# Ledger of designs, part 76: designed miniproteins, single chains, continued (4)

Each design is a single chain, and the fold is of that chain. pLDDT is the mean over its residues in the fold that is shown.

## One batch from the design tools (miniprotein)

Design m14808
Fold by ESMFold2-Fast:
Structure m14808 (fold): chain A 68 residues (1-68)
Amino acid sequence: SLEEEIKELEEKATAAGEAGKLEEAIEILEKLRKLVEENPSLSEEERKSAVDLVETSIERLKELKEEL
């Protein structure tokens, strides 16, 4: 299901981040953002909220990568 796919991508991104593979984690989150943006089952509010959350995570990882 889409929900399972989203959860698996979130877990994979977390694992990549914890392993120090920040670039890979960012790429996974970019894929997650695209899935959320293209999901017709979400309301506009739900989609925007989810996209904002993913974008915040991407920004934090990019910042961390620059600090390391």
Scores: mean pLDDT 78

Design m14809
Fold by ESMFold2-Fast:
Structure m14809 (fold): chain A 76 residues (1-76)
Amino acid sequence: DKEKADILLKKAREAYQSGNYEEAYKLFKEAIKLGGEDNVEALTMLSRALLKLGKVEEAKKYFDKAVELIKKNTIY
C-alpha cells in the first residue's frame, strides 16, 4: 500500500528530525516493508537512525542497499 508507506515516511522523517531515532527506525522499517525496498531515501534514513542507536552492522546493511540502488540510478 503505497499511500500508507508515504504517510509512514513523513512520520519517520519527523521523528528523525526531532531526535527520536528509535521511533524513526520503526517507522522507516515499516515504510520500507509496505512501499518496497527500492526507496533510496528511506533506506539511507533507516541506516542513519540505526547509526544513532549504535546498531552499526544493521546500519551498514541498509546503507549498502541504498548505495546499490543509487548506482543503478533508475530515478524517475
Scores: mean pLDDT 79

Design m14810
Fold by ESMFold2-Fast:
Structure m14810 (fold): chain A 75 residues (1-75)
Amino acid sequence: MIDNIITGLETLASLANPEVAAALRKAAEALRKGDLASAIEYVEKAEELARQAGDELTAEGARAIKEQLERLLRE
């Protein structure tokens, strides 16, 4: 499950501009360390930056990943 989310974050980062990509990669790094709270914060930052850049596809992808992470955090 977490490996699939990390892969999704890295895939979005490869398609995004450098600022959004940096935030997505920091989220992936936080997940590798087991820090779900920091990962959610970085994904929220990536979503905001993607929206500011007009990249709605990356923003939607980041939002979907955030919802998955919030579900994991509830446990």
Scores: mean pLDDT 83

Design m14811
Fold by ESMFold2-Fast:
Structure m14811 (fold): chain A 66 residues (1-66)
Amino acid sequence: MELEELKEKAKEFVELVKNGASPEEIKEAVERLFEAKKKAIEAGEDEQELYDIISKASKEAGEAQP
């Protein structure tokens, strides 16, 4: 379930940003998110759904960091 993995990594990333995690923790979460994205693309998951998940996570993280 590559979309579910992507959603989990996106949620982890947003939670780390919201909780004020270190830059190192956030960087590692971003790397995990990119790996999950690669897996979803390779699995032939819907591109629109994939981009929506990433976009939503980026927006939420951006709102948490002024």
Scores: mean pLDDT 77

Design m14812
Fold by ESMFold2-Fast:
Structure m14812 (fold): chain A 99 residues (1-99)
Amino acid sequence: SAREALVAALRRLAELSPDPEVSAGAAALADALAGARSDAELAEVVAAALDLAGALARTSTDPEVLRAAIEVARAAADAVPALAARAAEVEAAARAALA
């Protein structure tokens, strides 16, 4: 499912990030996403995941972290289509940082 893909992308980001705050944040979001009980809760957690990925697109110089942020953005758009425009902005920013 789109939710499972986003959980996997967040767990991968947690494993790849050398920043313990980013690693802990990504892991917490994956757990929150897996436990989300309503569409509103799902949208809130996915928005927080996009905030994290967007911050990494602006601050990270690590290509592995930037690629993981792109995967989070793509999975987020599939999980909550209403957030697809924000996800596209995050993906574009991470791709620009990789160039």
Scores: mean pLDDT 88

Design m14813
Fold by ESMFold2-Fast:
Structure m14813 (fold): chain A 79 residues (1-79)
Amino acid sequence: PSEEQFEADVYLALGEIYLALGKMDFEKGDYESAIESYKKAIELYQKAIELDPSNETARKNLEDAQKFLEEVEKKLKEK
């Protein structure tokens, strides 16, 4: 339905924004902010997938966000 498609698209777009913010924070060395942004992106992509399980973009972005979160958490612990 159009409402579910619109909601899925909104969650996907918001997830992409938070993914980009996380990458920017990571590049600046702000690992704590990067972790927060990646976690929000993951949550948003999960909602997008729940509304539209066939969305390959959301699934790939979720996988990327999870990988980036793991990488930044390792960097934070290494200092």
Scores: mean pLDDT 84

Design m14814
Fold by ESMFold2-Fast:
Structure m14814 (fold): chain A 71 residues (1-71)
Amino acid sequence: GAGGGAASARAAAEAAAQGDASAGATVMYEKHLSSSNPEGAELALEGARAGAAGDAAKAQELMRQSFVASS
């Protein structure tokens, strides 16, 4: 549905902002793959990588960009 992806993306970005950046970005990446949204998926994947590297701020920003790209 039109609103479902936006709510999920925001929840993932909020999780990333709270220090769970890798988990939030990974969930969003998988969701975008399932939705055939390669641009959103790429940004979410970069967010997951940033989170895995310990850069929660960068992960959160990339998750936000993924949300915007998927909207």
Scores: mean pLDDT 65

Design m14815
Fold by ESMFold2-Fast:
Structure m14815 (fold): chain A 74 residues (1-74)
Amino acid sequence: LTPEQEALIDKHLEEFRRWLEENPDASEEEVKALVMRQVKKLIDELDKLGFSEEEKTLAIHRFVERFRELVAER
């Protein structure tokens, strides 16, 4: 992944982590809805920066891996 992709992933994961800390009693459905919105925002931002479909797929995969780690720590 490029530094630009990693920075975007970090940004969206930090927003997500902050939300989880502020909402420790959030339902599984609320968490799923938020992650879907964050993934869409990440895709849209990568599209604006001109990343390829392959690069976007790798970035999404990395985001989902790190997201699962954050949710498992909850």
Scores: mean pLDDT 76

Design m14816
Fold by ESMFold2-Fast:
Structure m14816 (fold): chain A 55 residues (1-55)
Amino acid sequence: MELVEELQKALDEMIKATREVIEAHKAGDEEGYQKAVEKLKEATQRYIELRERLR
């Protein structure tokens, strides 16, 4: 089971989504901001689930 690789991927996705949130906010891109926030929520939830499985 490659939980470490999945965990790293989830962290990378969170970092990317966070940058997208910041860029959309700076640009006043309301649609892009909303999409980036949803992506960040999904990546964060995945990270939490993977972390709980590691115990």
Scores: mean pLDDT 80

Design m14817
Fold by ESMFold2-Fast:
Structure m14817 (fold): chain A 55 residues (1-55)
Amino acid sequence: SRSVAEQLIQQAGQALSQGDVEKAEELLKKAGEALGDPELAESMQKQVRRHAERK
């Protein structure tokens, strides 16, 4: 469901704001499952990793 995916993406953003990168990645994986779009999920996960590793 698109609505479920949107909720999970918002929760992932909150987790990132709290510094919980692991939780954010888990939530993004669940969002990808809800959308049925693994490419989109992979892209979002890559963005999270890039942001966490940026100096």
Scores: mean pLDDT 73

Design m14818
Fold by ESMFold2-Fast:
Parts: C-alpha cells; structure tokens; sequence
Structure m14818 (fold): chain A 61 residues (1-61)
C-alpha cells in the first residue's frame, strides 16, 4: 500500500467518526446485505435455483 492510499484510508475513517448518521446508515446497509447474502448462499448450497435464491434473499432483507 502506498503512503497516499494509507492517508486516504485514514481520512475516510476520520470522516466516518465525524459523521455519526453516515456511520449508522453504513452499518444498517451492511447488516441488510449480509442477511441477503447468507440467505442466498444457503439456498444455492441446498441446490435451489438462482430464482429461488433471489426470493430467499429478498425475504431476508
């Protein structure tokens, strides 16, 4: 990682710290996406079709 990339990353963290509403929104979105991904992965692992996996993901959201 270059020093410029490191500084950009640290600046991003500082912005998240100074913007609690943005941090909360990102956490909520992340949890929702995780539930969708888990439900779809389970459906596909059980041998369900891609269409059925999408339905399971939508229900988990």
Amino acid sequence: MTPEQQERFERGLALAESNPERKKLLQEIGEKLRRIGDAMSEALAEGLSFEEALKKGAEAA
Scores: mean pLDDT 74

Design m14819
Fold by ESMFold2-Fast:
Structure m14819 (fold): chain A 91 residues (1-91)
Amino acid sequence: SAAERAALAARARAVAEGLEARLLELAARLPPELAAEARALAREIRDALLALADALEAGDEAALAAARARLAALEPRYRALGERIAALAPG
C-alpha cells in the first residue's frame, strides 16, 4: 500500500541519518586509513538508502532494484571494515 511504502521510506531515511552519524563518530576514533573508508562508506550507504526511500515513495520498481543492488554491493566493504576494526580490539 502507499501508506506501507511511505512508512518504509521514512525508516530508510531514519536509518540513513543514524548510520551516517554513527560511522562518522566511529571514523573520529579510527586510524586515518580506516577513518577514510568509514567516511566513504557513510556517504555511499546514505546515498543508497536515500535513493531506496525515493524509489519506495515513487513506486519505481527499476529505481528500487538499482538501490537494492547498490546496498548489496556495499555489504562486503562494510563487513571488511568491521573485521579490520575488530582486529584493533584486545583479544
Scores: mean pLDDT 85

Design m14820
Fold by ESMFold2-Fast:
Structure m14820 (fold): chain A 80 residues (1-80)
Amino acid sequence: MERIKEELEKLSKEELMEKIKMLIERLSEEEIQKALKESGFPEEVRKLSREELLKWLETQSKEKQLNFAIKLAEIEASKL
């Protein structure tokens, strides 16, 4: 888990968004919703469409993008 965080922390905001897009493509809607909930995002954000969610994330701080990317990556890793 800590290694995932360290790798993702080195990425720019744009590289983090690319990683988030890749992870979302690999995960089910249920897994994406779990990642959103575990990232502490409010219910309003969890109701957004995939496209609206990605646009919203692009406007957010690097820290919020990083937290979400970590949760997505942890969920993907748990399937292995």
Scores: mean pLDDT 80

Design m14821
Fold by ESMFold2-Fast:
Structure m14821 (fold): chain A 60 residues (1-60)
Amino acid sequence: MELTPEEREAILFTAKGILDAAEDLVRWLLEQGKISPEEAERVLAQIEADKAALDAEMAR
């Protein structure tokens, strides 16, 4: 095992916070017209996939 349980929990919690912040940022950029709806959809789909993978890791 490369990580202690505490280190793993801290990393997963940080990653979740980063993904949530990235989602908020993408939505903000879309509202400001700084990103196209097509680009926002692709990035949000990637964030959703990453969040699903993270949730699966957190459930182990």
Scores: mean pLDDT 79

Design m14822
Fold by ESMFold2-Fast:
Structure m14822 (fold): chain A 87 residues (1-87)
Amino acid sequence: SIEELLERAGEIQKLIAEGLKAEEAGDYESAIKKYKEAIKKAEELIEELKRILPSLPEEEKSSAEETIKSLEETIEYLKKKIKELEK
């Protein structure tokens, strides 16, 4: 269901928060691992949201499109962070 997919967005946010805490503590290996896991889960969620998008009511479709955009921006942000931390 869409509710289950939105709950998965919360799991992605938790992984990002854990990664940020690791980064602030200087544990770059753990931060990179958490960011990579968050990217993988975000990519999977985007694919599922795109699959159901044509079947959603107009109001829910708008929310799903905004979630997809937010996840895509998050993936690019995390990819940049990983690149900087691996240097």
Scores: mean pLDDT 86

Design m14823
Fold by ESMFold2-Fast:
Structure m14823 (fold): chain A 65 residues (1-65)
Amino acid sequence: MQEAAKEAQKAAKSVPGVKDARALAYGDTVAVTIEAESDEAAEQAKKAATDVAKSHGLKSKVTIL
């Protein structure tokens, strides 16, 4: 669970144009908060984080700032 959150955070942060990303796991969900320079970067980061959560069998909840 904590590992999935760390991987999701790292994946989101690796997207060009992302200023910051934070993730935490609770229940069956990984919650990810993304701060991006553009809507395009935010969507790429959301996809990356969601793919990580799915690989761990978890749901994702993404908040874009």
Scores: mean pLDDT 81

Design m14824
Fold by ESMFold2-Fast:
Structure m14824 (fold): chain A 55 residues (1-55)
Amino acid sequence: SKKDEEIKKLQEELAKLIREANYYENVLGDTQKAEELRKKAKEVASKLIELANEK
């Protein structure tokens, strides 16, 4: 279904944002950019929770 495709896309985006945030913080030392990416990850996670509660 379209919902399953959206959930999969959001899961992939969430994983990418977390990996990029960790890279900016731990490799580049860019804590501000890492926090921006974590904020985006939180927004994606919230949307995933919302979709999971739709039946």
Scores: mean pLDDT 84

Design m14825
Fold by ESMFold2-Fast:
Structure m14825 (fold): chain A 75 residues (1-75)
Amino acid sequence: SLSSLTEPLQEAERLVEEAKEIEDEEERLRLLEKAIEILENLLKLGKRTLPPEVQKEIEEKLEEIREEKRRWEEE
């Protein structure tokens, strides 16, 4: 069910939001990495069950978080 996406998506969103408030770079990267793992797992498990539009939204969010992490890694 699409409702099963709510909890993982909310958790990933909370981690990204928390990361934006953290001044410590290592802690920020850790939180962003956890959010990435949650979304990657969600896509893997939902690859054949999720509508293409939902998969695209998750992939877009995942890429945004990966880009944010890259920026912090490069400083």
Scores: mean pLDDT 77

Design m14826
Fold by ESMFold2-Fast:
Structure m14826 (fold): chain A 63 residues (1-63)
Amino acid sequence: SSDERARLEAEADAAEKLGEKYEKLGNLKLAAQLYRAAGRLYEQAGLTEKAEESYKKADELEA
């Protein structure tokens, strides 16, 4: 449904913003977990490109 898709995207956006915050604070492990959570939520919303970007960011922070 469009409402569910919008909710998932909003939750993904929130997780991504929180991930960015923790990245700036130097908590890279927590930031990576938040970017992975955002990726999963974007994927559930059908936003494949945003999901891939979030997963890539998480992988970079865990390297």
Scores: mean pLDDT 88

Design m14827
Fold by ESMFold2-Fast:
Structure m14827 (fold): chain A 94 residues (1-94)
Amino acid sequence: APVAKIEVVGKDEPGAEYTITVSGFPGISGEVIAKIVENVVRKFGGEAEVLEATKDSVTVRVRTPVPGKELADAIAKELEKRFGVKVEVKYTEV
């Protein structure tokens, strides 16, 4: 089965800005993934800006009142639920 990936880069604190990159969804456009990410971010009271959307990846800049790890875990669960794939999450603090 394809292994999808979420990479999170930013300072792990409430209200901080994060860059989230999602990849590894063959046959699903980055625009579709971007809409899912934006919806999850907004559900957590945050804001999302799509920086790049390609045929196989999306990069989104996000600001949320919750820590980036909690947000990334929520995004991973939503993608796993919708597409039936396992999502691996990687965090890089700056």
Scores: mean pLDDT 77

Design m14828
Fold by ESMFold2-Fast:
Structure m14828 (fold): chain A 64 residues (1-64)
Amino acid sequence: GPIEAEILKLTQGKEELTQYQAAYVISKLTGIPFAEALEIVKSTGKETFTVKELAELIKEILAK
């Protein structure tokens, strides 16, 4: 979908992302400060994110 396409564009096609890379993408796509985005990512307990998992998290953030 559109969010998945933007993630791939920002990560140069990486399908597996670290917590730091996920926080960077969230910050870029939602406007949330990087430090706050990193706290959200760490709160999930996940060490890595697929593009699909990160897209679902971003959709939840944008729905609030």
Scores: mean pLDDT 84

Design m14829
Fold by ESMFold2-Fast:
Structure m14829 (fold): chain A 107 residues (1-107)
Amino acid sequence: SLLDLVRELAKAFDIDLSDEILEKIAEAVGKYAPEELQVGVATAVLSFLKEIKITPDEELSKLSEKYGIPVSTLKEIKRQIEEGSLSDKTMEFLVKDSIKFVENSYL
């Protein structure tokens, strides 16, 4: 299943996220990403969430420059990660943004 894939990717890349977040990633990737992009999108979302989680609040400006996402949005995502749950709107945003990133990597 896509959830098993997300869990295996998280384990392989040593990404410490709650099972609830991993389940939401699998659901959103399956809902929004074309089948041929699902592995790439899941990997991109997991890597992005790991980077936000490990980055101190005072250094989130560096991620804002890297990803083009406002610092206030990154702080909110980090808060949700620390709470062990991501909102459906946040998950939709992350998957759709990751689709654009993956597509641009093949162009």
Scores: mean pLDDT 84

Design m14830
Fold by ESMFold2-Fast:
Structure m14830 (fold): chain A 66 residues (1-66)
Amino acid sequence: MEREKKKREALEELHRLYVSGRFFEAQKLINKLRKDGSFTDEEINRLEREALEKAHEELKKQVEKS
């Protein structure tokens, strides 16, 4: 429903920001989501963790060429 669509969009935006090295903008987005109250703190923490983990995997593959 609407919440699930917004969660997916937030996750995609966070992932894009992290991959692009825009960590401060990503942090501001996280803070905005917390203040908006549309998501629980636990949901936001999961989104942040998942986006960071995906971004780290992509960046690691860029650095570590096998």
Scores: mean pLDDT 76

Design m14831
Fold by ESMFold2-Fast:
Parts: C-alpha cells; structure tokens; sequence
Structure m14831 (fold): chain A 62 residues (1-62)
C-alpha cells in the first residue's frame, strides 16, 4: 500500500539523516520536511513519497 511505502521511506530518511553532519541534515530537513508534512496532511501520499525520494537522493550527494 502507499501508506506502507511512505512509512518505509520515512524510516530510511530518518536513518540516512542520522549518518550526515548536523549542518547537512538541518538543510535537508528545512527544505523537505514542510513539503512532506503538507502532502501527508492533504492525504496526498504519492506526493509525499515523491518528495521523500528527492530528499534521500539529495542526502546521497554528500
């Protein structure tokens, strides 16, 4: 289900953020967290998944 996919991606995101320097993690959280929260609050799980995938991709560029 989309909700299960979202949950797994959120867990991967939190795990990835914990491995980054604090400044880099903060930049990614500030950029993506509001957008993810908005999508989830609107019930748009497809959009939330897409944004989380973008955040993970940016985290891997470090």
Amino acid sequence: SKKEELRKLQEEFLNKMSTLPDEKAKEIYEKYSPKITEAVNNGDYDKAIEILKEALKEAEKS
Scores: mean pLDDT 82

Design m14832
Fold by ESMFold2-Fast:
Structure m14832 (fold): chain A 71 residues (1-71)
Amino acid sequence: MPYTAEQAREGLARLEALAEALAAAGRTELAIEGLRRAAEEARAGEAAGELTPEAAEVMVRGAEALVARLA
């Protein structure tokens, strides 16, 4: 079964917490790199049928919003 929007929201919440912890530790570049990679993987997963379109949208939009906040 493809990765769902609900699972993506849970994954994004964990990724957000990690990104915030990295930024607080002065590792903002690593946080941004990880978020950009997560968005790229979500797009690739949608193309491969591994994520639903809704799950990919949650991950991409969420990761991009976090990058904008940290940049």
Scores: mean pLDDT 82

Design m14833
Fold by ESMFold2-Fast:
Structure m14833 (fold): chain A 55 residues (1-55)
Amino acid sequence: MLEEIEKRLEEVKKKYPDKEKLLETVLTGARILVERGREQDAETVVRSVIKEIES
């Protein structure tokens, strides 16, 4: 669900404000994937980026 993705990315932005622009780009890409019916791909991309930032 896009709302859950947006919420998770917003929490990560609060923790890593220097990554804000990257996270905005990821959110834009996730929105496009969800609009195309690719919800699983959107979830995979978001999860991968968050893992990379939190490493």
Scores: mean pLDDT 80

Design m14834
Fold by ESMFold2-Fast:
Structure m14834 (fold): chain A 63 residues (1-63)
Amino acid sequence: MSIGEQIGKAAGPLAKELGVTSEQLGRAVLRAEKYLKENGLDPSKAEEVLREELKKVKEEAEK
């Protein structure tokens, strides 16, 4: 599976779990994909990275 496919699979469930908006999810997805590609990480890390980026986006919204 590609990085994009793994992110896509994780995106819906994580958005529901974390209660994020579509805009916040979109920003986190772009950040996670960039991070995974820039660091040459395995697609299996997509959910972990996306969860961390979603936490950051939510934290930024609370400031």
Scores: mean pLDDT 78

Design m14835
Fold by ESMFold2-Fast:
Formats: C-alpha cells, sequence, structure tokens
Structure m14835 (fold): chain A 90 residues (1-90)
C-alpha cells in the first residue's frame, strides 16, 4: 500500500512538472512536502486507513488532470466527490 501511495504522489508531481511552466525544484519539493503533510494529517487527525488515503490521492490526481485539461465540469464533480469522501472520514 505505501508503494502505491508513493507512486500516485510521484505521478502527481510529474504531472505538475510537465504541465506547469517554470516549475522549479524548490516548488517541486514544496509540493512533495504538502502531499506528505496532507497524508500524515489524514492518518493522524482523521484516522484514515492506507486504503482511504490511496483513494483520496487518486481523486486528487484526477482533479489535477481535469484542471490541467480545463475541464471545469469534471473539476466541479471531483471537488464535490473529494469533499464528500473527506467528510465521511470525520
Amino acid sequence: MEEEIKKIEEETIELLEKNVPNFTDEEKEKERESLKNFIEDLRTKLNATDEQVLELLQLQKELLKAALAGDEERVEALLDEIAAFTESLK
């Protein structure tokens, strides 16, 4: 499970690196740190399982893809899905 989480984390960073102009190594490290902090908060504050963390990261990656594609309708749908999923963990 940890390897799958790491794979999605790296795929998310790679998407940003390929699609965001002037994406610096410093910004890349900030994004990695933000993702790590987000995962840790899910695990410690919301008691999320590794399976729930993985599912949320998959949704976040799909949100990023939709945003980069300019698919506003898909972005809205994914934001609602992420919000509902996160609320279910409380």
Scores: mean pLDDT 78

Design m14836
Fold by ESMFold2-Fast:
Structure m14836 (fold): chain A 56 residues (1-56)
Amino acid sequence: SKEEILKLTIETFREMSDLTDRYLKARRAGDREAEAEVLRQIEQLLEDYRSRVASL
């Protein structure tokens, strides 16, 4: 339903905000490995979001 998609979208944006903060912290620290890991988690989050929306 549209309401379920909206709730999922809000939850995904909240998680994206957390990952963005972690990415910026890794960049400031010069931690390239942590930076790459956070980007991988962002890609996975977006893929999971797309898959779950397609199932609703």
Scores: mean pLDDT 86

Design m14837
Fold by ESMFold2-Fast:
Structure m14837 (fold): chain A 56 residues (1-56)
Amino acid sequence: MLTPEEEEALVRALQRVAEDPRYRGLPTVEGMKRIADEEGDELLRRAVEAFEAQLA
């Protein structure tokens, strides 16, 4: 289960993936991982991993 902080990080990343043409055509999860890598956002990285686990 995601914490409130992880949910906020995912929502911001989802909005950025939807709005930024650099992530167009990528699976949402892959776009969010790229954002986490580019920004060094460890909270977002953990949130994406938790979100992927829920999709299994």
Scores: mean pLDDT 77

Design m14838
Fold by ESMFold2-Fast:
Structure m14838 (fold): chain A 59 residues (1-59)
Amino acid sequence: KDEKLSELASRLYKKGASLEDIQKLAELVKEGKIEEALEIARKIKGATEEDLEEIKRIG
């Protein structure tokens, strides 16, 4: 679970996500707050539908 979350975070960072957004997203996923995590991910300009589905799968 943590490995997949780290891979997702690295991909989003390379797409231009801020470190603050990535840290908040990872924290929300670890807390099971998937809908809140998805709201942050949707604000990331480089996030794809596949990235959003991965967040749902990890949570």
Scores: mean pLDDT 78

Design m14839
Fold by ESMFold2-Fast:
Parts: sequence; C-alpha cells; structure tokens
Structure m14839 (fold): chain A 82 residues (1-82)
Amino acid sequence: MEEEIERLRKELQAAVDELVKTAREHGISLELRMRLSPEEGEVEVRADKLHPEIGDLIGRVLQAAAKLRELGYPVELEVRVE
C-alpha cells in the first residue's frame, strides 16, 4: 500500500514537472486545479493553446491522481504556468 502510494506520487510529480516544462517550452499558459477524494472530484483545466504533448501529459496527471484516489489518498493539486 504505502510503497504503491509513493510510486504513484512520484509518477504524479514527474508528470506535473514534464507538463510545466512542456508548457513553458511551447509558450502555453496553463492552469490545472484538482481536488480528488473518495467523496468528491473536482478537475479544472485551462490552456490558451492546444498541443498534443500537453493533452497527453494532462491525461497522465489525471490517471496518476485517479489511482491515488482509489487507494484512499486525497489529491489536491494546483499548477499554473504564465
């Protein structure tokens, strides 16, 4: 359990880091807000431009966060790139 949570947290962080890096490299303004718990799910994504790499990375962030939620680990995340 704890080992799996730690792995997923590392995967989430790596995906967030790559998302921020890719958005900056492409000059994309991005806002990602997420609050996932067993009882509530809130996800808000805003981007000024569409890019396939950004879409893929957002999907990876969401997947890792959803798995953490399934394990009873609440996820609160705010990412902003200007």
Scores: mean pLDDT 81

Design m14840
Fold by ESMFold2-Fast:
Structure m14840 (fold): chain A 68 residues (1-68)
Amino acid sequence: TAEAERLTAEALAAIAAGDSARAVAILERLEELGLATKLLAERVAAAALKNGNKEAYDAALKLLRKRL
């Protein structure tokens, strides 16, 4: 949905801004709605890793693992 695409963009923007807690919260909301994808979770994890935020990276991987 358009809303899912918007939330995806907001999560990536939050990670780029260094707000990893917000990015993970948005990813969790998408998971609750059944709209979280493996690709989205991997992109959030990759962005967190690129920014050096290991905690956000681990949180995204944990969510991804629970949904697989």
Scores: mean pLDDT 76

Design m14841
Fold by ESMFold2-Fast:
Structure m14841 (fold): chain A 100 residues (1-100)
Amino acid sequence: MEEAREKVEELLREIEELGRRAEELAREARRLERLAEEGDEEARERAEELRREREELLERIREKTLEATRIASENLGPTVASAVAVRGIGQTARVLVAER
């Protein structure tokens, strides 16, 4: 039980860190997209790169959320598993909102 709880807490910390990074990349990409609209072709290319990096981070968040939810479901019960899943979904939602 303790080992499973520690692993879930570790994964939740990693998810939060990845979420913060992805949200920052989304905001930066949005700023660069605005410069691209003003005719900055280099900003357009950079915005596309950051969007791809953000998509990679979102996939990592999804993978870690599924892993943490699985561990919680198997070891800590359905209430904890549900709470873990909601936290992971919340991180993804925050990143998507940061785009617009």
Scores: mean pLDDT 82

Design m14842
Fold by ESMFold2-Fast:
Structure m14842 (fold): chain A 57 residues (1-57)
Amino acid sequence: MTEVRGETRGDTLTLTVKGTPEEIEAIKKALEAAGYEIVEEKKLSETEAELTVRRAA
């Protein structure tokens, strides 16, 4: 089961993504397709990652 929680801080959005590595990669691709840049990635565990993203242009 994929869980996504978001928090906005200035011009960036911090997302905590919980799921399988494949689900996390799918979320990253969806964010890039939606026009977001991943400016920071913190791997918390094999099934959890924290992504800091901003709008690309």
Scores: mean pLDDT 75

Design m14843
Fold by ESMFold2-Fast:
Structure m14843 (fold): chain A 60 residues (1-60)
Amino acid sequence: SMEELKKLILRLIGLKIRLIGLELDLELETDPERKRELEKEIEELKREIKELEEKIKKLE
């Protein structure tokens, strides 16, 4: 339904905003261990975004 699609799109926007924030945190981080943790979190979030984008495409 259009309402379900709208909710998924809003969730996707929220995840993309979170990704931008984490990428900025990574650029400012100087500790190698914290950089590694941020890189892992970014990669997990990118996977979640990709899965949600594919789900949205299937609803069109």
Scores: mean pLDDT 88

Design m14844
Fold by ESMFold2-Fast:
Structure m14844 (fold): chain A 110 residues (1-110)
Amino acid sequence: DYPGAAKTYTFPGLRLPRGGVVEITVSFTAPVDGKVVVTIRNLGRGPVRATVEVYANGKLIAKAEAVVRPGETVTFESPPIKKGSQVTVRVRLEALGDATVDVTVALVPL
């Protein structure tokens, strides 16, 4: 869970062998004006390339890429999203070595 979030989706302990790919898609209607916050924590020994895309009403509003190293946490934030918007968040994880990853997708009120 994300403290203060209006909506939270958690994907704990995703195990990826080297070269493994996991794609997560989360869709919801924004209950309040807020920002999408995606937190990716690497609990494994291999680094992971993460790509995050945030869509509001079918429009791509944010895209970010990062390499999340063993023991690191990376946080991505979207621009503001209006209440009532149809939100889609896509997270693609590509393991560059054997990895275990926690992913949290939250809508945090403004």
Scores: mean pLDDT 88

